# Designed miniproteins, single chains, continued (5), part 34

Each design is a single chain, and the fold is of that chain. pLDDT is the mean over its residues in the fold that is shown.

## One batch from the design tools (miniprotein)

Design m17152
Fold by ESMFold2-Fast:
Structure m17152 (fold): chain A 96 residues (1-96)
Amino acid sequence: MEEEFKERIKNAKTIEELEKIAEELYKAGLVSKEMMELLLKKAIEIALKQEGELRLAALVYAATVFDDPAAQAEVRALLGEAELAALREEAAAARA
């Protein structure tokens, strides 16, 4: 059952599809930390293919929360090292 949801998350192409999957997971009582992390990771992958503020927000989240080196390199190029460092510190403080 969980494998079916994981496959659906992998195959999702839009945020709307992910929202429907998340609602079904909630109704089934299958919302776990692992499932939430898969949903968030897929949402970021989808957002990174878009333009504008949504893509930038996804890059910042991937760089700070997932500690993704490729996302960190893009954020550094767009906003600079000082801003990347500040965003990473803010994300760490929010989790502490």
Scores: mean pLDDT 76

Design m17153
Fold by ESMFold2-Fast:
Structure m17153 (fold): chain A 85 residues (1-85)
Amino acid sequence: MSDEELLKEMEELHRRALEYARRAADAIRRGDLRTAIRYLDEVGRLLDEMARLARQMGDDHRAQAAERMRAEVDALRAELEAQLA
């Protein structure tokens, strides 16, 4: 794949991640923590794919940014899961 094709794939993954993050936020606002956790799991998967794609492009900065966002998603997910206990 060309770097241009990889960047386009990255843009599509980012768009999907934002949509799932928005749905997670909406679920949290409604008190549906189980649904929010499921949407955060999808955001995490997309961020993992973005990090992998960034590494394939040799873009360590984008890979690290995706990994930091992943850590934030994991922290929020853990907080919501603790509220269900």
Scores: mean pLDDT 87

Design m17154
Fold by ESMFold2-Fast:
Structure m17154 (fold): chain A 58 residues (1-58)
Amino acid sequence: MAKIIKTDPDGTVYETEIPEKEAEEIVKEAEKKGAKVERDGNVTTITLPDGTVVRIEY
């Protein structure tokens, strides 16, 4: 399971857990949308063009 923490531009935080394969699909979709993807060990951080930040912890 991967833990997802999503922070909207207004500062609202959402937390959920999904299968790691679904988390990787989210990363791939975000890359196609021009998001900035940073990988550091077991943590992947995605910054969307609108300022939304998604943190994925494996």
Scores: mean pLDDT 82

Design m17155
Fold by ESMFold2-Fast:
Structure m17155 (fold): chain A 63 residues (1-63)
Amino acid sequence: VVPVDPSTPSRVASAQAAGALRAVGDAIEEGITDPKEIRKRVEEEVARALEALVARHPELPRA
């Protein structure tokens, strides 16, 4: 089925990308250069961004 709101994917992607870039920057500032650890930080930040987005749209079920 085709999504009705064409801006939703762009907004979600932009928020995830911004969160991921911020997480990478913060990890490097903490002296973390291990790719595995940076990946974990990115995943955590993306998850938090999605949780905040879902909180603004209470009709969406929790994963």
Scores: mean pLDDT 67

Design m17156
Fold by ESMFold2-Fast:
Structure m17156 (fold): chain A 68 residues (1-68)
Amino acid sequence: MPVISGTKSKITVSGLTPEQREKVVEHAKSLGAEVEVDGDTVTITGLTKEQAKELVEFLVSLGAKAVA
């Protein structure tokens, strides 16, 4: 079950499927973010606050919802 934990400019996502992880990494890198992958967990840093908000929205659209 995917978990999204977001701060002002840092997002940690866990429980991703391989396909969701790839899409998250691709999107974050296209925003210029630093991405760390540890198993099913992706930690994204270096985003502006605006980019972090957009990434969270993107994660929700992928079905990476912890709040289900």
Scores: mean pLDDT 69

Design m17157
Fold by ESMFold2-Fast:
Structure m17157 (fold): chain A 70 residues (1-70)
Amino acid sequence: SETEKLLEEVQKELSEIQENLEKAGKSAEDILKSLISFLEEKKKKYEDNKEVKEYLDKLIEHLKEKLKEL
């Protein structure tokens, strides 16, 4: 489905951002904050797509939980 393709693309972009920040020597806190920011911008772009928004919200919540545990 189109939704599955969009989610796969977001996951690939997240992995690339994380890898680039790790290679740049960024802290776990900085990496998590950058990933959260990226997902929040994607959520704004897909406000009208309820299914995509719900999956992005779950990812954001998961990353925020990890950030809080640091």
Scores: mean pLDDT 83

Design m17158
Fold by ESMFold2-Fast:
Formats: structure tokens, sequence, C-alpha cells
Structure m17158 (fold): chain A 83 residues (1-83)
């Protein structure tokens, strides 16, 4: 099942994000969004944006899917609004 593989990959990317920083969270957000798990995608995006705002912006510019880019932009706006 393609969806299951994407979720498993997203979980591993999130674990790497927890250990080595925000880039893993952005990858997790993309994989979760592709799997259709928008709740996990938004959570990962928010955590990534909180840890590394610059890497999040670079990921958006790097051309993820439209859905992932929207989720990452929303996470950045939410993080910036709390400053």
Amino acid sequence: DEKKKLIEAGEKARELGEKVGGRGYMVAAELYAKAGDLEKAREAARLGAEIDEEATKEFIEGGGSEETVEILREALEEVEARR
C-alpha cells in the first residue's frame, strides 16, 4: 500500500527531525500530506517552522506539492504571528 509506505517514511523523517533538527520535520510534512494525513502533516510542519524557519522557507521554494507548500506556509504564518 503506497499510503502506508508514505506514512512509515514520514514517521522516520519526523524521528530524524526530533534528533537532528527541522529539515526532518519538513520532509515528514510532505510525506504525510502525500499520504493524505493532513493532521500529522500540519503538526510536523508547525514543529519544523518553530525549530528552523529558514529551512522551512527553503523547502517551500524547493517546490514540494501544492498541498505541502500551503501547509508549510500556514505553519510559518502561525509561528511568525506568535513572535
Scores: mean pLDDT 77

Design m17159
Fold by ESMFold2-Fast:
Structure m17159 (fold): chain A 84 residues (1-84)
Amino acid sequence: NAEFDAELQKMIAEIEAQRARIEELVAARDAAGALELYDDLVRWVADKIDALSKRFSQSQVDEVRAKLDPLLLDMRRLVLRALR
């Protein structure tokens, strides 16, 4: 489904863009700013997944989670490391 694939790619692109910003904040020693941006991203992803669940099948929504969860987990580890 081209529409579903486009939405997934858009979400991945936004997560990667926000990861770059989080990496900049971590490099600047702004761990609090990195955490705030990560929390905002997690809420944004949850809202987008909720919107997708109204348009696409449960299996497609599960595929989105499976692809995005590792990306979010990697960023969470980056932020938590900066807070130490």
Scores: mean pLDDT 87

Design m17160
Fold by ESMFold2-Fast:
Structure m17160 (fold): chain A 77 residues (1-77)
Amino acid sequence: SMEEELKEKQELVAKVQEKAAQLLEKMKTLSPEEQEKVLKELNEWVAKLEDALKNGSLEEVKKETDKFLKKVDELLK
């Protein structure tokens, strides 16, 4: 149903927000130059996820979410 799909999309958005919050906390320990680089990459991946949410299928949102979470995990190391 549309309601189930919207709920699943909202759950994916919540995961992205939680991971982004962890990244932003780690960024406080980085140099200004490193912070700028991370923010640029984060903004590019957020834009892709937003496009998938507006124009894509639930499967595309899941794929973009997975890519985003993997990128953030790499940056958190």
Scores: mean pLDDT 80

Design m17161
Fold by ESMFold2-Fast:
Structure m17161 (fold): chain A 77 residues (1-77)
Amino acid sequence: MLHPPLSPEQAREQYELGLEALRRGDLVSAFIHFLIAWENGYEEAGKPLGEVLTQLERQGITIDDVKEEIEALVAEL
């Protein structure tokens, strides 16, 4: 699904960017960064990914609503 796949170091960087976005209250950016990290094998991203997804769903935001943002961010990798 991700082409090319990120290195472990790059996956960790995405995780840390997700934590930074979460600290700012940017749940959409946090979700996308955690998703990229988790899909590239960074297991520690799984828990905050699920937590952020739950918060987005509580706000009425679905994965479909952020699909374009996910595609744009993945294209920048």
Scores: mean pLDDT 75

Design m17162
Fold by ESMFold2-Fast:
Structure m17162 (fold): chain A 90 residues (1-90)
Amino acid sequence: SPKEEIEKLIEEMKKIAKDESLSEEEKWEKFKEILGKIMDILSKVLSDEELKKLVEEIHEIIRKYEEGEISFEEAVEKINELIKKTMEKS
């Protein structure tokens, strides 16, 4: 199911966050790649309006991290919780 696929991708993101062989920059790039895969799955189950709202909320979290307003761990947590909350509505 789309929910099970997304849950697996979230677990992959958590594993990347804990990988001591990767720099924070490498972790962030891999995180964004997995996030893109999640968004592709969500585009098949969400309305255009719901998808647009989620994309805007995710972009704001990405901006806050890239501008140094929040930590990497906080950005990852906030994005994962947004995705989970969105899936619970579907």
Scores: mean pLDDT 83

Design m17163
Fold by ESMFold2-Fast:
Order: structure tokens, then sequence, then C-alpha cells
Structure m17163 (fold): chain A 78 residues (1-78)
């Protein structure tokens, strides 16, 4: 099931972001290191996750996991 596979991938990425930031806001560079990708690839990933509602960009340019948006996304994909 493609929707289940996509949800599992999003949850794994979100988990790595939380671990790298210890539950706080993360820079694109911290996310890139946590995911083992380039900063350019990490930017594309977080922009996609923000469009899906899984993360929110803060005024300082750091990203936070959007728990409410992630729960809504789970309901849409399940």
Amino acid sequence: DGKKALLDEIEEIVKKIREASKGGPATVEQIAEALGVSPEAARTIVDTLEAMGAVTRQADGRYVVNEEGLEKLKKELE
C-alpha cells in the first residue's frame, strides 16, 4: 500500500529530526546531518514536509515538528 509506505517514511524522517534536535527546532544543516543527505536535499525534504503539514518553519528559519499537522496527515493516509 503506497499510502502506508509514504506515512512510514514520513514518520521515520520526523523521528530522526526529533532525535537530532532533542525535540526542539532544527536548522536545515542539522536535518541534513541527521538524514545523511546534503543541505540542498534536506531543504527539499523539509519544504515537502511543510507543504504536507508535518513540520512548520519558524521566523528564525528553523523547523519544528507539527504534531497536530502530522496527526491530520496520518488520518488522510490511513
Scores: mean pLDDT 79

Design m17164
Fold by ESMFold2-Fast:
Structure m17164 (fold): chain A 74 residues (1-74)
Amino acid sequence: SPEERAARARLLGEVIYLLMKGEDKETIKARARQLAEELGVPEEFLEEVLKIIDTKSREEAVKYLRDKYFELMA
């Protein structure tokens, strides 16, 4: 649905912004959890995003999440 897509896109946009800003990964994850709750993002999607933050370098995480963002906006 448009509402679900908007919520997921907004979460991805915030995480990408914080990663590019050089924010601490634990702080980014805490913010992602808070924002996902506020926006009603599914837990499975949040867990995927958190895994990407944990398992990829900052540069690779930005690239991966940006590609996901554009897929949602298509």
Scores: mean pLDDT 88

Design m17165
Fold by ESMFold2-Fast:
Structure m17165 (fold): chain A 95 residues (1-95)
Amino acid sequence: SRIEEIAERIIALGRAEGLEEQGRLSAELLKLLYEGDVEGAVKLVVEALEKRGHKVTEEDRERIEKLLKELQEKIKKQETIDEIEAALEEEEARL
């Protein structure tokens, strides 16, 4: 539930800043990584890049997968979740 609460806050913040689509993408990525779905996270990032006109090579996919695996390990740590919540509180306070 804590990750779902963070995801909803990210979406709300994105909407308030006129970046709702980016907020939804960030929230989905966070949920996938927290659940350990690195393959789904890679697919989400690749599809987002391709929609923006970027051609994703096999080398790019391997690099993305490595970065997302590293990020997934960090997101599993309580310290990282606390840091994300603190960052959201700071951004929300500026609205």
Scores: mean pLDDT 80

Design m17166
Fold by ESMFold2-Fast:
Structure m17166 (fold): chain A 86 residues (1-86)
Amino acid sequence: MLSKEELLAESEITMYLMRAIVHLKIAEKAKAAGNEEEAKRHVELALEALEKARELVEKANLPEEIKEELLKQIEELEERARKVAE
């Protein structure tokens, strides 16, 4: 079971992941509607959130298994952002 400090670190990382997911959903809808400028803006915001999440995972005092799960989620969202940007 995670300590209070570990849970707080994971919570902060999760907030950045949630921000990225929201921006990617907006970007995907904008792209489907033909609004390339709106899609690009939200992809950029999602990538900024994912970069912050990655930085936090790297410096966090978390179990390696939790770090691996979070990094996998970040990589999946980065791939999703790349597909929207195409």
Scores: mean pLDDT 85

Design m17167
Fold by ESMFold2-Fast:
Structure m17167 (fold): chain A 67 residues (1-67)
Amino acid sequence: SYKEFLREKLEGRISDENIDMVLAATKGDPKLLELVAEQLRATLAAEPDAEITQEDVETVLANTDFS
């Protein structure tokens, strides 16, 4: 499941609502999902005590080339 993949990749530091936002934006493309997940993971690495916020997701999605 892509939802399980995101939870595991982000160490559970993401809400179900934010997971659903990522899944809606990537539209089931596993390559786009991996790119977004890697960017969100980098955000967590920079802020080890933080949780992924909606603003973090929106920023990553805006900076990801879906073309």
Scores: mean pLDDT 79

Design m17168
Fold by ESMFold2-Fast:
Structure m17168 (fold): chain A 68 residues (1-68)
Amino acid sequence: MSPEQQAFLEEAKAAVEAAARAGASPLEIFLLTAQRVAEYRARHPDDPNADALIRELEAHTRAVIAAT
C-alpha cells in the first residue's frame, strides 16, 4: 500500500473506533464507514488497490461493531 492509502486506512479506522467509544449505534458506525468509502472512491476512481483497502476497512468496522 502507498503511504496515502495507509494514512486513509489508519484515519478511517481511528474514526470508527472513536465513534464506537462515543456510543454511536451500529447503523451510525456503518454509515460513517460508507461515507469514508465513497469519499475515497470519488478521489481515487482508478486506484487498482481500492477494493482491497475498502475490504480491510469494512472488516475492521464489522469487528468494532461485534465488540460492542
Scores: mean pLDDT 81

Design m17169
Fold by ESMFold2-Fast:
Parts: structure tokens; sequence; C-alpha cells
Structure m17169 (fold): chain A 59 residues (1-59)
């Protein structure tokens, strides 16, 4: 599984706690980088991690 796929899977499994997790916290939790989390957010059409986090937590 790619680093981006690992980040996305973790976010979807943990969306209920995302409000307590910063971009760095997510990166650390999945063994990735803040840059990878940011790139994933933009790839999903978000302006950045905060925008993506809000969208995921609203679902």
Amino acid sequence: MSKRERVLTWLLENKDILSSYSQRDVADAVGSTAATVSALARGLGAEGYADMRKALSEQ
C-alpha cells in the first residue's frame, strides 16, 4: 500500500477523532510526512489538511 493510501485509510478509520489530530499528528500516526498528508488533501480537492479534516468529520 502506498504512503498516501495508508494515510487515507487511517483518516477514514479515525474520522471521529480527527478534530483532535493535527496534520503532524496524523503523519506521525501512520509513519508518513506532513507533506504527504497535505498532498493527499489537495488530491481530494481540499485546500489543505484542515479543509479535508472538516469535510471528513462532517460525514
Scores: mean pLDDT 78

Design m17170
Fold by ESMFold2-Fast:
Structure m17170 (fold): chain A 111 residues (1-111)
Amino acid sequence: GEEKERLRELIERLLELTLEAARLILEKSTESILKAIAEILRAIGLRYELELLEERGASLEELKELAERALELAREVLKLIEKECADDPECRRLREEIERLIKELEELLSK
C-alpha cells in the first residue's frame, strides 16, 4: 500500500532531480557534453518506464528494480557534478538534494 506509493514518489523525484542536474551540466560543460546528453536520455527513459509500470499496476519487486537503476544513474550524475560544476551553487544544491534522496531510497530498499 503506502510503501509502494512512497517508493514510486521517491523514484520520480530522484529521476526529476537527476534530469535537472544532467541538463545543468550540459549547459556548463564543454568536455562532458556527450556524457550529459546520455544521462538525460537515460533519465527520460526511466521516467517513461515508471509511467508504464504505474499504468499496468506494477509489483513492489518491479518498482524496486527500477529504483536500483535510478540509483545507479543518480550516482553517475553525481560524479559528473563533482567533475564539471562542483563549485557552482546550483550544482551543490542539486548534489545535496540528490544525495538525500539516494539515502532515503536506499533505506526503503533495505527493508
Scores: mean pLDDT 85

Design m17171
Fold by ESMFold2-Fast:
Parts: C-alpha cells; structure tokens; sequence
Structure m17171 (fold): chain A 68 residues (1-68)
C-alpha cells in the first residue's frame, strides 16, 4: 500500500542518517529522495507516530531514529 511504501521510505532515510532527524528533515528528505510518494507533512507525522507506537522508531527531543 502507499502507507507501507511511505513507512519503508522513512525507515530507509533513518537507516542512512548520520544523526536523529526532525519531522521537517524527514519530510525534506522524502521530497528529495522519494518524490513519487507525494507525502504531505501530516502524512509523514502520522507515519512517524505509527512507527514509534509499533516500536520501529524512537523519538527523543523531537527527533527520530531507528529502535535498533
């Protein structure tokens, strides 16, 4: 699904990030690297919350990183 593709793209961005990223940084990276997803900031925020709830990401100080 589109949601699954968005979540996979977020995880890929964070896997290659040098440091934890803010929502804005993740959104900009998605627009640059995965423009075909046409994700809105609201969709990115919702996907990040879902990934944290499922234990795939950790949020600290408004920044996101992989849980492992």
Amino acid sequence: SRRERLEAAILQILRFAEAPLSVGQIYKALQALFPELQASRAEVSAALRALVRRGRLVERDGRYSLAE
Scores: mean pLDDT 87

Design m17172
Fold by ESMFold2-Fast:
Structure m17172 (fold): chain A 95 residues (1-95)
Amino acid sequence: MSVDELLDRFEEAARRLDVDTMLAILEQLRNSGRKLTREQFLRLVRALTTFASLTKSLEDLLRLQKAIDLLEIEEPVLSSREGTDLLLYKAVLES
């Protein structure tokens, strides 16, 4: 499966609050050994922001954060809007 197809499924799972599917997709991304492009990274961050805005589960957010940390993704240079979305996700995790 392509990275873009995995991200399509990830975005759908985020809207459905399906953390188990999100975690499975992050594991598949990690196992692919492929570095995410800037656009793919931004899609990932937006999906995480959507999930964080909809969920009430701190435990699920922490599970996703651990999975993201295992990907060891370098944060690309972000626009002001894109940086705000990432900060919003991180702020939800810290609250």
Scores: mean pLDDT 71

Design m17173
Fold by ESMFold2-Fast:
Structure m17173 (fold): chain A 99 residues (1-99)
Amino acid sequence: SNQQNIQLLQQVISKVQQIIDDIESNNLSKEQIQQKVQDLLAEVQALSDQNPDSELLQQIKDLLESLLAKIPNMSVDEILRELQLFRDLLTWLLRKEQK
């Protein structure tokens, strides 16, 4: 599962970075940002359902659900900061898995 965790983290980091890049380009509305986060949560949920014993997938899912619940009450700048923090957390987890 260590190699699976590395691949999963790389995939999720890439998708989070794409959302960040799209926001920074001022190409996304709040509704479009919410939809992209929902799409990512759906992908993580599907992986979690297939791997119910994965603590990493459960942690990622919980963080995405928490973010998504907050989005309606947040500014685009606040959402961007939360996504950047999430990316940084995932990157730290990736570095730990590579050791």
Scores: mean pLDDT 85

Design m17174
Fold by ESMFold2-Fast:
Structure m17174 (fold): chain A 60 residues (1-60)
Amino acid sequence: MEEDKLFEEMRKAAEDLEKNPEQLPQAVDKFDELVNKGSPEKALEGARYLVEAIEKYKKK
């Protein structure tokens, strides 16, 4: 099942986003895939990683 892989890819993209704000489109794209192909539970967890990364670079 690719759900676990999608979740890990999304989490990785969020970590990359935290280090480089130009990665935002890539992180959003991975989150979109997780929302459409994964479970609501995984999408919620992914959203937390994405929001945390956005908040970290936004407040620099």
Scores: mean pLDDT 74

Design m17175
Fold by ESMFold2-Fast:
Structure m17175 (fold): chain A 57 residues (1-57)
Amino acid sequence: SEFEQRRYDRLLAQLKAAGDEEGIALLEKMRKENKPVDQIEEELTARLEARVRAERA
């Protein structure tokens, strides 16, 4: 749906900003596997935060 697509686009933009190419591939894989958007968002947000925190430390 358009609503789900916007959530995916936001996650993709955050992953691109972080330079997380593996995270982008994981997002695309989870979308193809039809994982719930809430689960995808939770997993990738946790990954992104951990990566950004480590880089800023």
Scores: mean pLDDT 79

Design m17176
Fold by ESMFold2-Fast:
Structure m17176 (fold): chain A 76 residues (1-76)
Amino acid sequence: SDRTVRGILDSMRSVVPSVTDELVEKMLATEKSADETIRTLQEIFNGKNLDEIARRLGVPVQRLTDVRNDVHRLSD
């Protein structure tokens, strides 16, 4: 549901500075389910398919690279 997807993204935004309100809204407009959102986030965190995801979301690929780098820094 949109509520569940927003909850996941809002939680991420609270701890990852590069997860902006703009990125959250674009993901909400693009991802159709919580499962798809989780899969997309997993691919971003692992640096996989970033160019394709960025094109699909309508954001620069650097934005997704920033999210990956912030998540990796917080996990270390």
Scores: mean pLDDT 76

Design m17177
Fold by ESMFold2-Fast:
Structure m17177 (fold): chain A 116 residues (1-116)
Amino acid sequence: ELEKEFEELKKKFKELLEGESTAEEWYELGKKFFELGKKLFEKEDYILALEAYKLAIEAYKKALELGYKNPAEVYENIGEAYRAMGEVYKAAKNEELAEYFYKKAEEYFKKAEELK
């Protein structure tokens, strides 16, 4: 059940935000939100897919703030999440927002390359 999985991951996000947390925990949470976002997009649940991708990006940014060991990998994953948001808006026939998020993806892919 994707809605239940989304609520469980949101609860984990809140727990990590309110307690002690590591860069690795935030990175893994970001990956889980990203995979859930892809499944939601495949089911054409565009609203929840966008929320999942947004929470993936926020979790990845927390991993960077806490000093995750491979920042280039995190920037690549943020770029992929922004690209995925662009794909959702393209499917929803909102070309202006799709272009906006594709541009955001390119910014983060460039940051990842600069760290290699």
Scores: mean pLDDT 91

Design m17178
Fold by ESMFold2-Fast:
Structure m17178 (fold): chain A 114 residues (1-114)
Amino acid sequence: SPMDRARELLRRAEEYLREGARLDPSLQPIADEGIELLRRALESRDPREMRRLAMEAFAIAQEGADRALQRQTPASREAARLFLQAADLAAEAARLMARAAGETPGSKPPPPVR
């Protein structure tokens, strides 16, 4: 089912965040934040809540990749690649959950209106 596929993608995203933090230990705190969000999404039975948490994990994974790229070492660049793969998986899971909830999938929240 789309929900089972989404859960598989979220579990793979968790693995990529763990591997990235192993290669660049300075990313461990941000990986832990992303993993916590992914675990909360996996425990949820509400597709809308799962989508929201997956999108929050997507943003955290992208932030981790940006931080890794600032370090300019081969290990940090590989960690960034893994974090970006985690982000892509979380975004794909969010799209599947949005469709399962009968709503239009969004890639990111709109900017705040002033």
Scores: mean pLDDT 85

Design m17179
Fold by ESMFold2-Fast:
Structure m17179 (fold): chain A 63 residues (1-63)
Amino acid sequence: MKPVVTVTVDGEVHELEGQAEPAELKESAEGEVESRMLAASYAAWQAGKDLEVFINRGKSSEL
């Protein structure tokens, strides 16, 4: 699987290459943008594990 992740923030598609700043995601909570961001994360998460770091930023699955 190739490291290609596309996250939809604020209704816009952003490309992440593992060295992207998570700062754009901290202020992405605009209502619908949160649902789209999660949906995009899950879709790409299955394609690659790069989103694991992305999802862990806003959620702590395990300790």
Scores: mean pLDDT 47

Design m17180
Fold by ESMFold2-Fast:
Structure m17180 (fold): chain A 92 residues (1-92)
Amino acid sequence: MEEKQKELEEKIRKYRIELDVLDAFAIMAEQTGSLGALENIKRRLEELKAEIESLPDTPEKQELLTYVDGLMERVDKAIEEIRKKQEEERKK
């Protein structure tokens, strides 16, 4: 099924582009301190990770999994930093 292989390549490219867009949104949300936006981005990253994990094992799949894991870690870190800042502002 040669068509399916080309479709897989297109899906991989689409996921990569979506991850790039989410990365840009995460940077913007971090800069504005938007917890809601970061939480929404994290949820979409979790969905993408599940979709990517369902793909056949390819080097591109592993690259995408590494990318999404890195973005999830950055988003989690941003959420925690914003929460810590809010706690510090509340204290003093």
Scores: mean pLDDT 81

Design m17181
Fold by ESMFold2-Fast:
Structure m17181 (fold): chain A 82 residues (1-82)
Amino acid sequence: MKILVPAGPGRFVVIFEKPPTPEQVLALSRVPGVRVLGTSGKEVFLETTADLDREALAREAHRLGAKEIKGVDGTPVVEVEV
């Protein structure tokens, strides 16, 4: 399955079908190069670094049931296979 993930460093929102659990938020925070900034409703706000493993983030987002990942202020995303 294909999922959109961060193309590089920047700010992103992971959107879930329903408000994420603390365990889902913690799992995202454990991905290398991902820092969780906060949550609001169905959204988890992330900051990514140059150390980001895009495939690891794609696998975790898919495993946790994320609906989509969007770049903040037009930050670019790329499609990866999971």
Scores: mean pLDDT 79

Design m17182
Fold by ESMFold2-Fast:
Structure m17182 (fold): chain A 83 residues (1-83)
Amino acid sequence: STDKLSEALIKASNYSIQVENGDLSKEQELIDSVKRAFELAKELGLPEETWRQIQESARLNGLDYLAKQIEHILKTGEVPPPS
């Protein structure tokens, strides 16, 4: 649902802030939140343009790590699975 997508994006933004502030232990939670948001967006049939808007919003808000994760999705069409 859209509510779950919003929750995943809020979590990704919060984890991105923590990573940007030097808490690298939150990188996995950030990746998991981005992966969850991507899967929910696929279920909702969101177009690539929506991901570009989210990336731009992340960039404008100084969430560089989140913006890079979204850039990866836009380039590859997927979030890497856990190793």
Scores: mean pLDDT 74

Design m17183
Fold by ESMFold2-Fast:
Structure m17183 (fold): chain A 69 residues (1-69)
Amino acid sequence: MDVLDRALAEARASGDSEAYLTLVAIRSTDGDLRAAAEALGISEAELRRRVRELDRRFGTDLAGLVRTR
């Protein structure tokens, strides 16, 4: 199972629009942390913090998928 698809389903089920938009940005940039952060208008460090929080909440491993280019 794609961990990103699982996280997206959890965000949608919880009605968390910020989590959903964060995950969509990660998906659209193929896990490029910098590009996803730029698309969201936040810092790379802030996106890493959001990813850790989402992994904690949803029991996923998104940190293993995102990378700095």
Scores: mean pLDDT 78

Design m17184
Fold by ESMFold2-Fast:
Parts: C-alpha cells; sequence; structure tokens
Structure m17184 (fold): chain A 68 residues (1-68)
C-alpha cells in the first residue's frame, strides 16, 4: 500500500523527502493509467516515468545527505 509507505516516510522524514516520494508515486500512477488507457502511447508514459525517476533521484540525494 503506497499510502501506508508514504505516511511512514512523512512521519520519519523531512517534508522535502516526503514530497519527493509523493511526486514519484503520482507520476508512476499516471504512467500506468496512460499505458492502460492508451496502449502504444509510450512517449507519454515515458515522460511520466522520467519524472518519477527524477523524483526518486531527489529522494535518494536527500536520504544520502541525512545519512552523512
Amino acid sequence: HMEEQLAAIEAGQPPEAAAAVREYVEHMEKALEILKKNPGKYELANEELERAAAAMARYEALRAARAA
């Protein structure tokens, strides 16, 4: 359950990290919806997947900074 994971992250992480995870989930859900409704529209789905990857990179950078 993504909502449970997000809630746990929000409780234990700074708002910036929680926001990055929220962005990741939002873009992943949008990409899956595009693929489900528009098979073959890979360009649109790839755009959302790239945004999700960028959000995860932000989360990883914030996590690394906190671990230091």
Scores: mean pLDDT 73

Design m17185
Fold by ESMFold2-Fast:
Structure m17185 (fold): chain A 69 residues (1-69)
Amino acid sequence: MTLEELIEKARKILKEKYGIVPSDEAIRTAIELFLEGKTLDEIVEELVKRFGLDPETARLIAEAVRETF
């Protein structure tokens, strides 16, 4: 499965299940951190730091990324 396919899957989950459309850069970063073995809490912290996202939104992104695997 390619990185672009993972981004598309995560974006679909976020839109259909959670009603949000975050940036592709935020989704890509979350996928890369997940593949590096980071925990959900560590991914949330990095998304808040790098993109200025609300912690709740960052958590939904991290959870959607986990659901793509």
Scores: mean pLDDT 83

Design m17186
Fold by ESMFold2-Fast:
Structure m17186 (fold): chain A 70 residues (1-70)
Amino acid sequence: SAKEAILAALLELARQGQISEEDARRIAEGVMAMEVPPEVRAAFARHELLQLGASPEAAARAAAIIREQL
């Protein structure tokens, strides 16, 4: 499912030490709960990841996966 794929991508960033597992789950839930277009949800996730200290490259890849899954 889209939710499982998005959560898996965000948990991979937590495994790499870029964000916490708690933040990965929170962002996944936020993305799935939003009633806005996929590009806005992806932009939200990218912004959150950057604020949490994820690399620009990791944040961009996660946002691309979110856009692709939605």
Scores: mean pLDDT 85

Design m17187
Fold by ESMFold2-Fast:
Structure m17187 (fold): chain A 65 residues (1-65)
Amino acid sequence: MSEVVRRVAAREGERLLAEARALGASDEQIATLEKLVQEALDAETVEELNAASRRLNALIAELKK
């Protein structure tokens, strides 16, 4: 995977973590999000990156409800 894609994923992950904290996410929810961000950064394939991103967005969407 390209360095540019990893850098974008890292910045987006930090933004999503900040948003989750602002929404009052629990320590357990933050830990789950941090794990998903790390999975995205450790992804060796686009499929793994997309899977982690979908799970991240789903969790953030639940926090907004």
Scores: mean pLDDT 76

